Designed miniproteins, single chains, continued (5). Designs and how they scored, part 74

Each design is a single chain, and the fold is of that chain. pLDDT is the mean over its residues in the fold that is shown.

## One batch from the design tools (miniprotein)

Design m18724
Fold by ESMFold2-Fast:
Structure m18724 (fold): chain A 60 residues (1-60)
Amino acid sequence: SFTLEIEFEDPALAEEVAARLEAEDPRLKTSVEGGKLTITYTGPVERLIGYVLRAIGESL
């Protein structure tokens, strides 16, 4: 499993990205504290970066 932390300047963007990630794969677990998004993923790491980039892109 992998844990990734991303800090956003906009807490609303962090919440939107978290919601999109949880909709993408049931193995993606997120928590948001202010602008800090913590992602835990139990699937293949090669999928994780694609999910994160897509969620950010669709939230902008």
Scores: mean pLDDT 82

Design m18725
Fold by ESMFold2-Fast:
Structure m18725 (fold): chain A 89 residues (1-89)
Amino acid sequence: MPNEKEHENVKKFALRLIEELDLSVEQKYKLSDAVLSYLQGDLSTEEFLEELEKILGVSIPEELKNKLLEAITEENLEELFNYIKEQLS
């Protein structure tokens, strides 16, 4: 299970994706569902990242994916957010 700090970090990350990116209504719902499943322990970090790739239509670099698999930190999620924003621009 992710710890409480990781839960807070993921919630903030998801909120930024929804507020700052031009996502479809379907993408917003799928993202919210994936976040909730991750927070409940129904998705591993690996599975959560895979669902993000599918929902957003992006491929996360292996180096960044490995950083996130080691720790869901604010810094690693900021790097992921900036990467996603660049790919969707």
Scores: mean pLDDT 83

Design m18726
Fold by ESMFold2-Fast:
Structure m18726 (fold): chain A 74 residues (1-74)
Amino acid sequence: HHMSREELEAETRLALAVMLLSLAKIMYKNGAPKEEIKEVLERSIKLAEEARGYFPEEADSVIKEAENLLKEIE
């Protein structure tokens, strides 16, 4: 259960990316401005990309879901 610092940092970034994606979905359901949702989704994608080296499948899942929501609101 002891991770390297790099793995822990990547896991933290992935967790934040998932949380931001969830926030964006809640914002979308509640009719928040699309520019605010877009900002949150772009941050989620960036964090997932940074985690991709350690968690490629999980990161790709977050990125694809965030990109799909971006297309829906544009």
Scores: mean pLDDT 87

Design m18727
Fold by ESMFold2-Fast:
Structure m18727 (fold): chain A 66 residues (1-66)
Amino acid sequence: MSPLELDEILRETVVALPDADAETLAKAMIEKAKERGKYIDESTARYLARLAARHRDGLIAAARAG
């Protein structure tokens, strides 16, 4: 998966689930990747979800500016 596709999935997931915990975000990212015919392993999804949860407000603002 390209870095741009991964970033898009991350931002879309955070925007869709702004109050979700890291576990819920990780599962949502895996499902969005599957919808795009791509794969994110669980450990990568969990790592990114934890970062997304911590920086949620900034990621939502960046997604809305796009």
Scores: mean pLDDT 75

Design m18728
Fold by ESMFold2-Fast:
Structure m18728 (fold): chain A 132 residues (1-132)
Amino acid sequence: MIEAAIEAAQSEDEREVRAAIEEGWTLRRQGKYDDAIKVFEAASKSKNKQLAAEAWSNLALAYRDQGKYEEAIEYARKAIELDPDYAGAWTTLGLAYRDQGKYEEALAALDRGVALGSARAQRERDALIASL
């Protein structure tokens, strides 16, 4: 149940926070965006900066899935603030900018994700360039 995922997300045990983030991913894939958001919001308060950054990045993806691109950009930027080397956050930022039609900003964010080793950022960047 979502209550157990929220409790795990608030845990001092990194293993439990990671499991909660994975459950949030499952909820998001099932289209349960509001439930995924609650889990990711709880995990974003983790004292572990890497887990908190991953949670903020996933929160940004859930808002992007709802078409809330301004919030998605804000939360992706929060993830980057906590862990600027987290390639997933840069990829999420690029996707949110792309969805707003801000292609220059999207390419810049995706290029950073590529530089950090994200294969997804490479695919999304190449797809965006091919669409221009």
Scores: mean pLDDT 87

Design m18729
Fold by ESMFold2-Fast:
Structure m18729 (fold): chain A 75 residues (1-75)
Amino acid sequence: KKKEEAQKYVDKAIEALNKGDYETAISYAEKALELDPENVDAHYVLAVAYRKLGDTEKAREYEQKAIEIENKKKA
């Protein structure tokens, strides 16, 4: 149930990214991570949003975390 709620926030975050509302996208992605801390899509949304805002360091950190979570699930 919590993972289903997290997915709804991810969907809203992606819609915000598509509208160019990067601060709203960050807020929804952070809510998704409160419900599902290992949500890969939420980490990628944060990486994209921070990159668009010029925060390259945070974008890199969230992208690396998403990759680590994906690799952990494959291993």
Scores: mean pLDDT 83

Design m18730
Fold by ESMFold2-Fast:
Structure m18730 (fold): chain A 68 residues (1-68)
Amino acid sequence: MMSKEELIKKAEELYEEGKELFKEGRYEEAAEKFEEAYKLYKEVGDERALEADINAGIALIVDAVSKL
């Protein structure tokens, strides 16, 4: 299994990818990256899990509204 340090690094990379995708208007893809980051942060007990989860939810809401 990946070490705690490797999990944190991967979560940080996924979170930054999510932010970039969100800026590009790729909201569904951004939500997927934020959800992946959330799962990894949650596994290691990192407080950034909550922020990742919130941003995933925001991305999904924005995606849904953009289709109206």
Scores: mean pLDDT 85

Design m18731
Fold by ESMFold2-Fast:
Structure m18731 (fold): chain A 55 residues (1-55)
Amino acid sequence: SEMEKIIKETVEKVRGASSEERKKIFLETAKKLRELGYSDLEISEALREVAERVE
């Protein structure tokens, strides 16, 4: 799915990034998902998934 591809790409971008860089990546990803028409709930769940896969 489109969402799964974005999650995977975001995990790769966040891996090894500083906490400040990570925040920027999360904000950019949220903006991209919103532009694609995803709801705030779906976006928050996707970003939680990214955080879980990185840790």
Scores: mean pLDDT 84

Design m18732
Fold by ESMFold2-Fast:
Structure m18732 (fold): chain A 56 residues (1-56)
Amino acid sequence: GPLSFKEQLLRLIGRILAAIGDILDAELSGDEAALAAAEERLAALRKEFEELLKQD
């Protein structure tokens, strides 16, 4: 049912917000390794978001 899509979307939004927070923390601290890791995670989450949107 539509509840499964909504739950997946909410969980994905939460992960995206966490990744953005990690990027901001890494930039503020000057941690280039942490920044690269957080950006890679955000890119993977973006791909999951695009796949989820294809479900209609």
Scores: mean pLDDT 82

Design m18733
Fold by ESMFold2-Fast:
Structure m18733 (fold): chain A 100 residues (1-100)
Amino acid sequence: SDELLREMVLRLARGAKLYLENEELLQKFLDLPVESQINALKVEKQILEEGLPLLSPEEQREVLETLKRFYEELLKREKNEEIKKLLEEYIKWLEEQLKK
């Protein structure tokens, strides 16, 4: 449902805020197996692509800015080249969304 998808996007942004405030949570994500990190990021991107249009412009901006900051903080710490490329791609996409 649109209501559930909207709530999933908002929960994703709330989760990202928690990670941004907690270095141990960021490190715990980075300690996950590479495949688990990639899968989590891909699922998050799918939720954002499908749910973002259901949010108000103000909510869209807050979500996009929060997720961009979260992915930038992950990118600063990430050592795996495949995950770095994925994060760089997602940050670029978020920047393009913010220009709209």
Scores: mean pLDDT 89

Design m18734
Fold by ESMFold2-Fast:
Structure m18734 (fold): chain A 83 residues (1-83)
Amino acid sequence: HMEANKLIEEARKALARGDYDKAIELFEKAVKVDPNNADAYTLLAEVYMRKGDLEKAKEYIEKALKIDPNNQRAKGLLNRLEL
């Protein structure tokens, strides 16, 4: 719980700096620690969208929605990919 949250905080800092590769590394570690964290998957999807990897972005959005079908961030990202 606390370990996954710390990884997410560090990943968000990397993302804010534009360090997409470090953000991906840290978010991937977070989802390995807490595989049911829908928000971590949505943040992975956002990083991949910014890198232009739309196929990976969609994969992570689908994982987030499978965990939490009402996740507002995941739904917003999916709409951006489909429109």
Scores: mean pLDDT 84

Design m18735
Fold by ESMFold2-Fast:
Structure m18735 (fold): chain A 74 residues (1-74)
Amino acid sequence: SRRERLEEAARQAESGEGGLEALREVAEILRDDPMLQRTAEHLARLYEREGPVNREAISRAVAAGIRSLADHYL
């Protein structure tokens, strides 16, 4: 299900090693929903901007954002 795929993406983001892969998966899951896709784009930009300076914190924030999308929209 979309929820299970988002949860897997959130786990990958939390690891700090698969953040970009996780965000790509989120964009693919949400491609048919323009509003949710825009939210995924926002998370990707946060990861790109803050990741190099505060990888642990931004990885957790991105994972929380992905889980919030699943909880409120799926």
Scores: mean pLDDT 70

Design m18736
Fold by ESMFold2-Fast:
Structure m18736 (fold): chain A 75 residues (1-75)
Amino acid sequence: AEEAIELLKKAKEALEKGDTVTAAELAGRASRLAKEQGIEEAAELASKAGMLAWAGPQYREEAIKLLEEAIEKLK
């Protein structure tokens, strides 16, 4: 859980800086780790956040909210 949480925090920071590529990559890695840990809800939230980061800057705030929700599910 801790490693996935750190990846999601870094994804959020990357997205806040406008680095959507790094944000999507980190969110995807966190999603895979969450699935391996059986926390499917966090994995789905992280996956959706990565998709929204790729969709464009207009979805930045929504992607950040999904990253925050994924972190909460991993605690």
Scores: mean pLDDT 82

Design m18737
Fold by ESMFold2-Fast:
Structure m18737 (fold): chain A 76 residues (1-76)
Amino acid sequence: RAPLPEEEAKRLAKEAGLEVLRIALTEQGWSKEEAIELAKEAMRTVAVHLGLSEEEAERVVEEATPELEKLAEELA
């Protein structure tokens, strides 16, 4: 199995985005809107660095957006 297959890269990018959202909201006091935007940027950046295309990274962000919004609502 190749190191960091697409499925694993997507999972790590999503986990990174969710953790950034949590830190921004609970430790830094960012607004919900600002925290979600930062989390999306972090997720996209991690996905690209792990070998996903920008198009694939954007798909990961789009698919994770409902979970980011739900987590932000729960932590707000």
Scores: mean pLDDT 80

Design m18738
Fold by ESMFold2-Fast:
Structure m18738 (fold): chain A 58 residues (1-58)
Amino acid sequence: SKEEKELRYLLLKLVAESTRWLLEKNPHMSPELRARDEEAIRILEEEVKRLEKEIKEL
């Protein structure tokens, strides 16, 4: 349903934003851990974009 997609969109967006915030607050994080989190954010942002497009087309 639209409501389920909207909730999923909000939750994934929150997770991506929270992870980005943590990266900004930890400038001395190891390069390996930073790269891992940056990759996770990219995957989440792609899913968010997909859901946003689907919601807008409803």
Scores: mean pLDDT 82

Design m18739
Fold by ESMFold2-Fast:
Order: structure tokens, then sequence, then C-alpha cells
Structure m18739 (fold): chain A 106 residues (1-106)
């Protein structure tokens, strides 16, 4: 894939992720837990989620390497990825197109 094709795929992934988050409150809760009180967990933004997926799936970075790039712990990287894959598993029909875009990113 060219750099332009990668950027296009990332924009399509971002758009599909935004649509799923806006249309499905349960999917949003799985990916982006509401910030209601300081619980020792950092708030997960859509940008942080997308960056984590990109570095792990496209660049094949380890959890530690992704954490170093993004300035977060490897356990936080693992938490973000686990919630993401759990959300994909919970909503297989709704996330089909998103999963196809992710496979093209590899």
Amino acid sequence: LSKEEILQLLNEIKKKLEELIEKNPEFRELLLPPSTSPSGKLPITQGLLLATIFLHERHKLSLQEVGEVLGISPSTVRYILRRFYEALKAFPEETKELRELLEQLK
C-alpha cells in the first residue's frame, strides 16, 4: 500500500468508527467508557484508540513500543486493544466493514 492509500484507509476507519460510536451507545460504552469520576483509569479518546490500533496493526509494534510512542503504559495499550476487540466481537454485523478496512491496513 502507498502512503496515500494508508491515509485513505485511516480516514475510512475513523469515519466508520465515528458512525458506530454515534449510532450504538453500547458500542461506545465498550470503547470509550464515560468519564464520571477519577477512578485511576485515564479517559480513552477516539484519537488515542485509533492511534493505538494503527501502531499495533499496521506497524506491528508490541504493547510496550505502542506505549512508548503514545506516552501510556503497556497495560493501558492492552486495555484499549482488548476493549476494541471485545466490541468487534459483540457487534459482528455492525463492525463487518470496519474489520475489512483493518485487514486492508495490514
Scores: mean pLDDT 73

Design m18740
Fold by ESMFold2-Fast:
Structure m18740 (fold): chain A 92 residues (1-92)
Amino acid sequence: SHMEELRKELEELLLKMAAIALELPEEEALKLEEEMRKFWDEERSKLKDEEALKKMIEYMKKKIEEFLKEGLDEEELEKKAEELRKEREAAL
């Protein structure tokens, strides 16, 4: 149950990050993906699954806050994340 809640929160943050990546130049989107992958791999090697998920959630929340400070529209990002969620459910 608790692990499922953490995975759901991580998934919602991943959709929001995907929406952000669509607003970025290709080079910046690729760098973001690389940084996220590297952080996840390093934390997974050091920590148990629950702790690694919590660290990834914190990392993604900080990245989203940084992009919002740089002028991205939070409401538009939430709408795009919801559309991406619906597309994924339809593809299942």
Scores: mean pLDDT 77

Design m18741
Fold by ESMFold2-Fast:
Structure m18741 (fold): chain A 67 residues (1-67)
Amino acid sequence: ADEVKAVQLAVAGSILLAAGDYEAAIALYEEALALLPSSETYANLARAYAALGEEEKAAEYAALAAA
């Protein structure tokens, strides 16, 4: 159900993150978080935002990943 969908979206987001498609990765991670919050997904969002130069969002998601 929602957990399976969240994992599938997060995996797809990680593939895009590895490919350097940061904006598409963020979109998939945001969808995954809407279904199931995950520290790993927050950490990957922080990485994607940092790669785009969005330092404030990167710091926010890094803090959420550490909580």
Scores: mean pLDDT 84

Design m18742
Fold by ESMFold2-Fast:
Structure m18742 (fold): chain A 90 residues (1-90)
Amino acid sequence: MLDELIKVLEKVEKIAREAGDEVLAEEARRVKEEVEELKKNNASLEEILLAAVSTLYVVQRVYERTKDEELKEMAEELQKKIDELLEKLK
């Protein structure tokens, strides 16, 4: 899960930079650094869920800016994974 979030955030950062939005690119980078730290510290399911929600938020913001169809697909896939994690939390 965390590796998938990192990959999404790397692509989001690239798309934001290519669109000229350095603020959103920096936000994507910050969330990625937070996810990397969680991976290093053996994150709980709750921490993974929070990371996924934060990632979805950034994806949605960059999508609003760029209208990139790949980001729309990523947002839909992330929502599905968030729903699956919520079920695991009982």
Scores: mean pLDDT 82

Design m18743
Fold by ESMFold2-Fast:
Structure m18743 (fold): chain A 79 residues (1-79)
Amino acid sequence: KIDEELARIRERLAAGEEVVLLTGYLKSDTGLDKIREANVRAARLREGALALGVPEDRIYDVSGKTEEEVERIRAELGL
């Protein structure tokens, strides 16, 4: 699914659209394996987005936040 997300980012950037990403593990993610998987996924998405031209200040780390906190941040960013 990372390749699908990166393809969508590429299409939006090519269209001149603004792209904002929220990445990281949620507070509900318990156990080292889930946190590690989420961190690896977030890192790959971040690296790919930066390589495609998404500005670093448009990639937000939401690690350790609850789903409600992430939804609030998403709303504040107009997502």
Scores: mean pLDDT 73

Design m18744
Fold by ESMFold2-Fast:
Structure m18744 (fold): chain A 99 residues (1-99)
Amino acid sequence: SLKLEAEELLALGLMALSLGLYDLAIEKFKEAIKLAEKAGDLKTLARALLALGEAYLKQGEYDKAIEAYREALEAAEKAGDKELKERAEKALKEAEEKK
């Protein structure tokens, strides 16, 4: 299913991120985002956008990180997921403070 494929790509991206392979992580997170959108999986979409923002932050791409976190916040709000919303709000604030 598209949902499972999005979750697998998110997991691969998170592994790449943990290894410092930021470009590969970004590629996998973008693929996960596309599949999550097609699946209507707002929770996986929010998680993938949060992870994308983190990868951009680690590369010093603050504007791209801020945009990804804003999109993650919107997805989390639409999903009704309070924990993801709080994570996105915190990540957005921290990214804006680092810029």
Scores: mean pLDDT 91

Design m18745
Fold by ESMFold2-Fast:
Structure m18745 (fold): chain A 74 residues (1-74)
Amino acid sequence: DEELEELRRLLMEVYGLSEAEVEELLRKLKELGLTTAEEIANADVEELAKGLGISKRTALMIKSAAELLLSLRK
């Protein structure tokens, strides 16, 4: 998915996550049915953190990256 590949780039280049960390997060996002930047940006932070097995801080980072992608797609 092209949107998830752009999210991968942002998480690695802007937020400093490793390739392995991003691959695992993207896999889990797909398992939750969250495959677009809009779906990820609109997800509840608590539910996202729980579903991905990550901290609320990391969930907020992922949501911020998705929101940035939506801003860039005007």
Scores: mean pLDDT 80

Design m18747
Fold by ESMFold2-Fast:
Structure m18747 (fold): chain A 92 residues (1-92)
Amino acid sequence: SEIAKEGAEEAARAAEESGAEAEARAEGNTVTITLRGANSAQQAGALAGGVAAEYEGAEAEVSVSGDEVTLTLTAESPEIAGKGARAAARGL
């Protein structure tokens, strides 16, 4: 959970540096990253981040509702979830 939490925090920071309001949480093998006020480029970044997370072994689901984007990463372990979140940060 500690590794997943660190990955989640890194992804939230990357999103905030791109100008979005971001929150991330880690729970067990799942990391959820929520972007608010996301423009089209930030929404595309979340999709790219999800793809990057899948290369680390996480399953990525992206949900878009208006200007709110939720990226959910589910993995076999908190370590893989954290690695996925760090990979997603590069897309955000």
Scores: mean pLDDT 81

Design m18748
Fold by ESMFold2-Fast:
Structure m18748 (fold): chain A 89 residues (1-89)
Amino acid sequence: SALAAEIEAQVERELEAVASLPPEVQREMARLLREEAERLRETDPEEAELLELRARLYEAVAAGDEERARELARELAERLTKLAQEEAS
């Protein structure tokens, strides 16, 4: 519960920061995230999926699709929470 709330707050801060940037910058950031995801797809598929999810989120923000951005932010928070719980020894 506390961990999930912390991760949700981190994702919300990331979303606010990205939303404050011009759409052109948001799209460029998404492109760079997709390039990094492609590089990691074979060696670290879980990290690649997270980067791809962030790229989709940034693209949704750039498009002004608030509903899609919220859906993707929720999915990102859920995936990060699961990974953090799996790493807890």
Scores: mean pLDDT 85

Design m18749
Fold by ESMFold2-Fast:
Structure m18749 (fold): chain A 86 residues (1-86)
Amino acid sequence: SLDDPVVQLEVRMALAEIEVAIADLIYKHKKDYKSAIETYQRALDELERIAAEAEKVSPEMAAEVRTLQEGIRKRLEELKKDLEKA
C-alpha cells in the first residue's frame, strides 16, 4: 500500500535511481557534462532526504541508500575530472 512509509521510500528511491541512470547516459555520451553534474547532484540531495527518513523506519534501507549515495559521489568526482580536461 502507498500508505506504507517503507513503500513510499522505495518508490522515491526508484525515482532517484532513474535520475542517476539518466545522468549516466548523459555522461556516457559526453554531450552535456553540466546537465549530468546537476542531475547527479539532484539525485544525491533526494537520496539524503530518503536516507534521513529511512533511518526512522528501516536501518537496512538507510544503509542501502547510503551505499547508493557513495557510488554516485564517485561517479560525480570522475565526471568533474573529465570536465577539467574538456
Scores: mean pLDDT 83

Design m18750
Fold by ESMFold2-Fast:
Structure m18750 (fold): chain A 97 residues (1-97)
Amino acid sequence: SAEELIEKAEELIEQAKQALKEGNLEQALKYLEEAIRYLEKALELDPSLKEKIRKLLEEVIELGKQLLNAAGDNRKLILRSIGLILRAIGMLTDLDL
């Protein structure tokens, strides 16, 4: 169900927060990329959940910004973090249409 996909995204976001706290930046990024995939599928299945999905997308953007700030000179991590943020912003903008 769409609600189960949202729950999986919430779990992945919490795992990303923990990975960030531990300095596991690449792992945190992987969790956030997977969370976005679940949110995309949930939105396709049930657009009525858009407000809950909005809140989680905003959380992904904030964590993506933290990843970007922590990336230092890691070009690949910087570019992937920017890509994650832009993807989440794109989804968020689509919800306002």
Scores: mean pLDDT 88

Design m18751
Fold by ESMFold2-Fast:
Parts: sequence; structure tokens; C-alpha cells
Structure m18751 (fold): chain A 90 residues (1-90)
Amino acid sequence: MPHLEFVLDTQASKEEMLARLEELAEKAKKYVSPEGQKEIDKVLEEARKRLDQATSPREMVRIGAEAVAKIGEILKKENPKAIVTLVGRT
């Protein structure tokens, strides 16, 4: 049963946030069907576009947290006991 962690760094750049989201997505894809992998890819694409337009650290943090939550929901559809932990970092 997968237990995945995401470090939400409030000082992270857009590039760092996106790279961390991509790493989480690749880990999650190992535990889901091809259909689930496609849904995760859509979450990443949306997050990438939103991060590109983000103008504040708070907006970036919100986008990252929402993407992590969506990936966690996709993971739980096929792995009901899966856990995705969001860890805040200052």
C-alpha cells in the first residue's frame, strides 16, 4: 500500500515546485492503472499552467497543495488505504 510524501516548501521557486510535483506524480503512477496515469498527467499539466501564471508565493503554495490533493484522490481510487502526506516547510 503506497505511502507518499510531498514537501510543500513556501520558499520554493516555480521550477522547484513543478519538479517536486512531477516526482510525486512519477511515484504515484507506479501504483495506478494506465487510466489513472493519464488523470495524473492532466493534474500536472493544469498545475504547470497555473504555476506559470502565479504572481505570489501564497498562490504557488495553493496550486501545489491542490495538485497534491488531486493526485492523492486519483491514487486512493485504486488504492483505498493509500496515504499522501503533505509536509509544510518554511
Scores: mean pLDDT 80

Design m18752
Fold by ESMFold2-Fast:
Structure m18752 (fold): chain A 59 residues (1-59)
Amino acid sequence: KLDEAFKAYEELLKIVSEKEARAYVMREILGLTDEQVANALGVSVEEVRELVEKAKEKI
């Protein structure tokens, strides 16, 4: 599962920003809550939602 998340992160880095890739992997692949992702990235919950949405649009 962690290996799968890391490979997805590397692939996403070719298309989206590092913050967008991190937010997407943590939320959608690892299944963390928006609050847990916000704490891990040092951003607001609203910013996490924006980062994930932007990543989804570019995939």
Scores: mean pLDDT 80

Design m18753
Fold by ESMFold2-Fast:
Order: C-alpha cells, then structure tokens, then sequence
Structure m18753 (fold): chain A 114 residues (1-114)
C-alpha cells in the first residue's frame, strides 16, 4: 500500500528506476493493483522503453477497463512509435471515458490536423 503511493511520488519526481522498483513491490503485495501497472507503464515510457510501456498499460486496462489515464498514455506511446491510427483510437477512448481530459482532446486535434 505504501509502495504504490511511494511509486506515484517517485514517478512525479522523475525518479523512474525507483518508481519501477516500488511499483513492482506494490504488485508483489497485490497483483490486481491496476495503478501500480500504470506507474510501470509511465516509467518505462519516460525511459523510452515503449514495448514494455505498452505491456504494462495493457495489463492496467485489463484490470481496470475504465482507466482513462492508461488509454491516454497508450495513445502517447503509439504516437511516439509513429502508429497514428492506434494513437487516435486510444485518445478517442480516453476522451469517451473522461470528456474533461483537455490533454487527450488537444493531442487528438493535433494528430487530426497532420
């Protein structure tokens, strides 16, 4: 429990390796902790390990299908990989789940203008 909260704080500080370590400890205590998988996905994305980021975000979505943040972040990973069709799909899903997410709306508009 403390591990999941510490992982989020480490991620916010840019301490990506520490966030990964703490998130893995949170998962060891609770394998169904969707938030810990989201932290792993974000940390690997920030490290440029896009395929690992995708795996962990997909795990987070499997555990919590209404996780708008995980869909937004999957869209960002696919955008970085140049897969704009998948990026659009995931950004649209994020907006449907959270219509107040201005970041998802802005990213979707930017891709549609390209």
Amino acid sequence: DSYANEAVQALARGEYDKAIELAKKAIEKDPNNANAYTVLGQAYYKKGEYDKAIEYFEKAIKLDPNNASAYLNLGKVYYKKGDYEKAIEYFEKAVKLDPRNEEAQELLEKIRKE
Scores: mean pLDDT 86

Design m18754
Fold by ESMFold2-Fast:
Structure m18754 (fold): chain A 68 residues (1-68)
Amino acid sequence: MEELLKRAEELVKKANEYDSKGDFEKAIEYYREAEELYRQALGEDHPVVKRLREAIKAAEDGLEFARA
């Protein structure tokens, strides 16, 4: 479990870095990988998983705006 959480945290850190640079495609990819690991470790209804889904949605909205 701890190892999954550590890997998920590393993926979130990478996603945040890409998101801050406006690379929403990369950010979404890393957020989705982190979400899957947190879901496996903590369960689908855990607040961390829900927060990551919100972050993914925000990045998707950013990507949509950049394409428009």
Scores: mean pLDDT 81

Design m18755
Fold by ESMFold2-Fast:
Formats: structure tokens, sequence, C-alpha cells
Structure m18755 (fold): chain A 55 residues (1-55)
């Protein structure tokens, strides 16, 4: 499994648990590793912005 996709899934799990800081970090790592392997990277970037507003 590509590392970028693994971090993306980890971000989803953290978000589901209410760990917004963990979710942001995981999503940022996924985008840094390979944004082309992530479904809709622009949506993920927007999601990071929204999560930062909750902190």
Amino acid sequence: VPEALSYFKKGLEYEAKGNYKGAISAYEQALKLDPSLIPDPEYVKSRIEELKEKL
C-alpha cells in the first residue's frame, strides 16, 4: 500500500475519533508524500483548512 494512501486513511480514522490535530497531521503527510494517489487532493486541502478552524 502506498504510504500517502495509508496516511490519508489514518487521517480519516483520526477525524472519526474527534482527534482533529492527528487528522490534520496525517492529511498533510499524505499530501506531502504523493497528492496524485489521494482521491480529490483539493478536497483534502479544504478539509485541512476546516479542521484548523476547529482548533
Scores: mean pLDDT 77

Design m18756
Fold by ESMFold2-Fast:
Structure m18756 (fold): chain A 93 residues (1-93)
Amino acid sequence: SAEELKEKALEKLKKAEEALKKGDTEKALEYIEEAIELAEKLAELGDLEGALEVLRRARELLLKLLEVTEDPARAIGLLLRVIGLEYEIELRK
């Protein structure tokens, strides 16, 4: 269900934030990527507001991660994906 997917996505972002606090940038990126995939699924199911909430939180974490990561290319790639998805979803509303 959309509710279950949103809950899972937010849980992944919470784990990403915890990984970032511990300095595990690779694990944080993995969790953020998983949350973005769940947000795309949420949008496909018609929960546009739920998808946007997940994407906004992912963007905030990616911006914070970019300040400390040794792999800026992957973080930038995910950030661009998030921004593109946010714009696409807003146009569907």
Scores: mean pLDDT 87

Design m18757
Fold by ESMFold2-Fast:
Structure m18757 (fold): chain A 57 residues (1-57)
Amino acid sequence: ASPEERERTFQALVEWALRNGLPLTPEMLELIERLAREHGYDTEAAVAAFEELVRRA
């Protein structure tokens, strides 16, 4: 994914975390960065993966 696509996906994941009351700890930001790197081309897939991880925790 392009740097712009990764940044867009990163921003969407941060917004989702804030909307769901999740603290932006260093560990959370690292997870968000990994998901944006893996799914930067598909923001919807990144959000779905993040939601699934949070739901199962």
Scores: mean pLDDT 80

Design m18758
Fold by ESMFold2-Fast:
Structure m18758 (fold): chain A 66 residues (1-66)
Amino acid sequence: MPEVDPSPAYETLERTDPDFYLELGRDLAAARSGQEAADVLRRHAGRVPDPGVRETLLRLADVMDS
């Protein structure tokens, strides 16, 4: 199965930018399809200053719309 563990990225976001973490979680919860979730992740990834977190969100988006 395609597997991406977003936990370290989410933990980093919660610690460094809790408002952004809550916004991302809310927007993901509102997504009604894998494509919508991928669009949310890609949109938010562009706002992330940490390259490791950004890469994890983009990889997760690729899994969601595969």
Scores: mean pLDDT 77

Design m18759
Fold by ESMFold2-Fast:
Structure m18759 (fold): chain A 91 residues (1-91)
Amino acid sequence: ARERAERLLEEARRLLKEAAELDPEARQDLEAALRALEEAVESEDPVRAAVLATGAGLLVISALLKSKSEEAKELLRRARRLGLEAVDLAL
């Protein structure tokens, strides 16, 4: 479960990074989300990992609301789905 959750989080991180390059208006929220996901993946504390992943999810929603790029929005929606699946698998 953990190995699969880590793979999904790394894929989500890659998609968020790509979206940040496409949409400068959402970049600040996406950079914060990427940092939170990196800390979540590295964390050996499941409670801390869950809190960080939840915070990252909220930042992705904020980025989706600010974004004007359809391509970036598609990447953000996919990243959010992968992040939610990773959290479900880790619990």
Scores: mean pLDDT 75

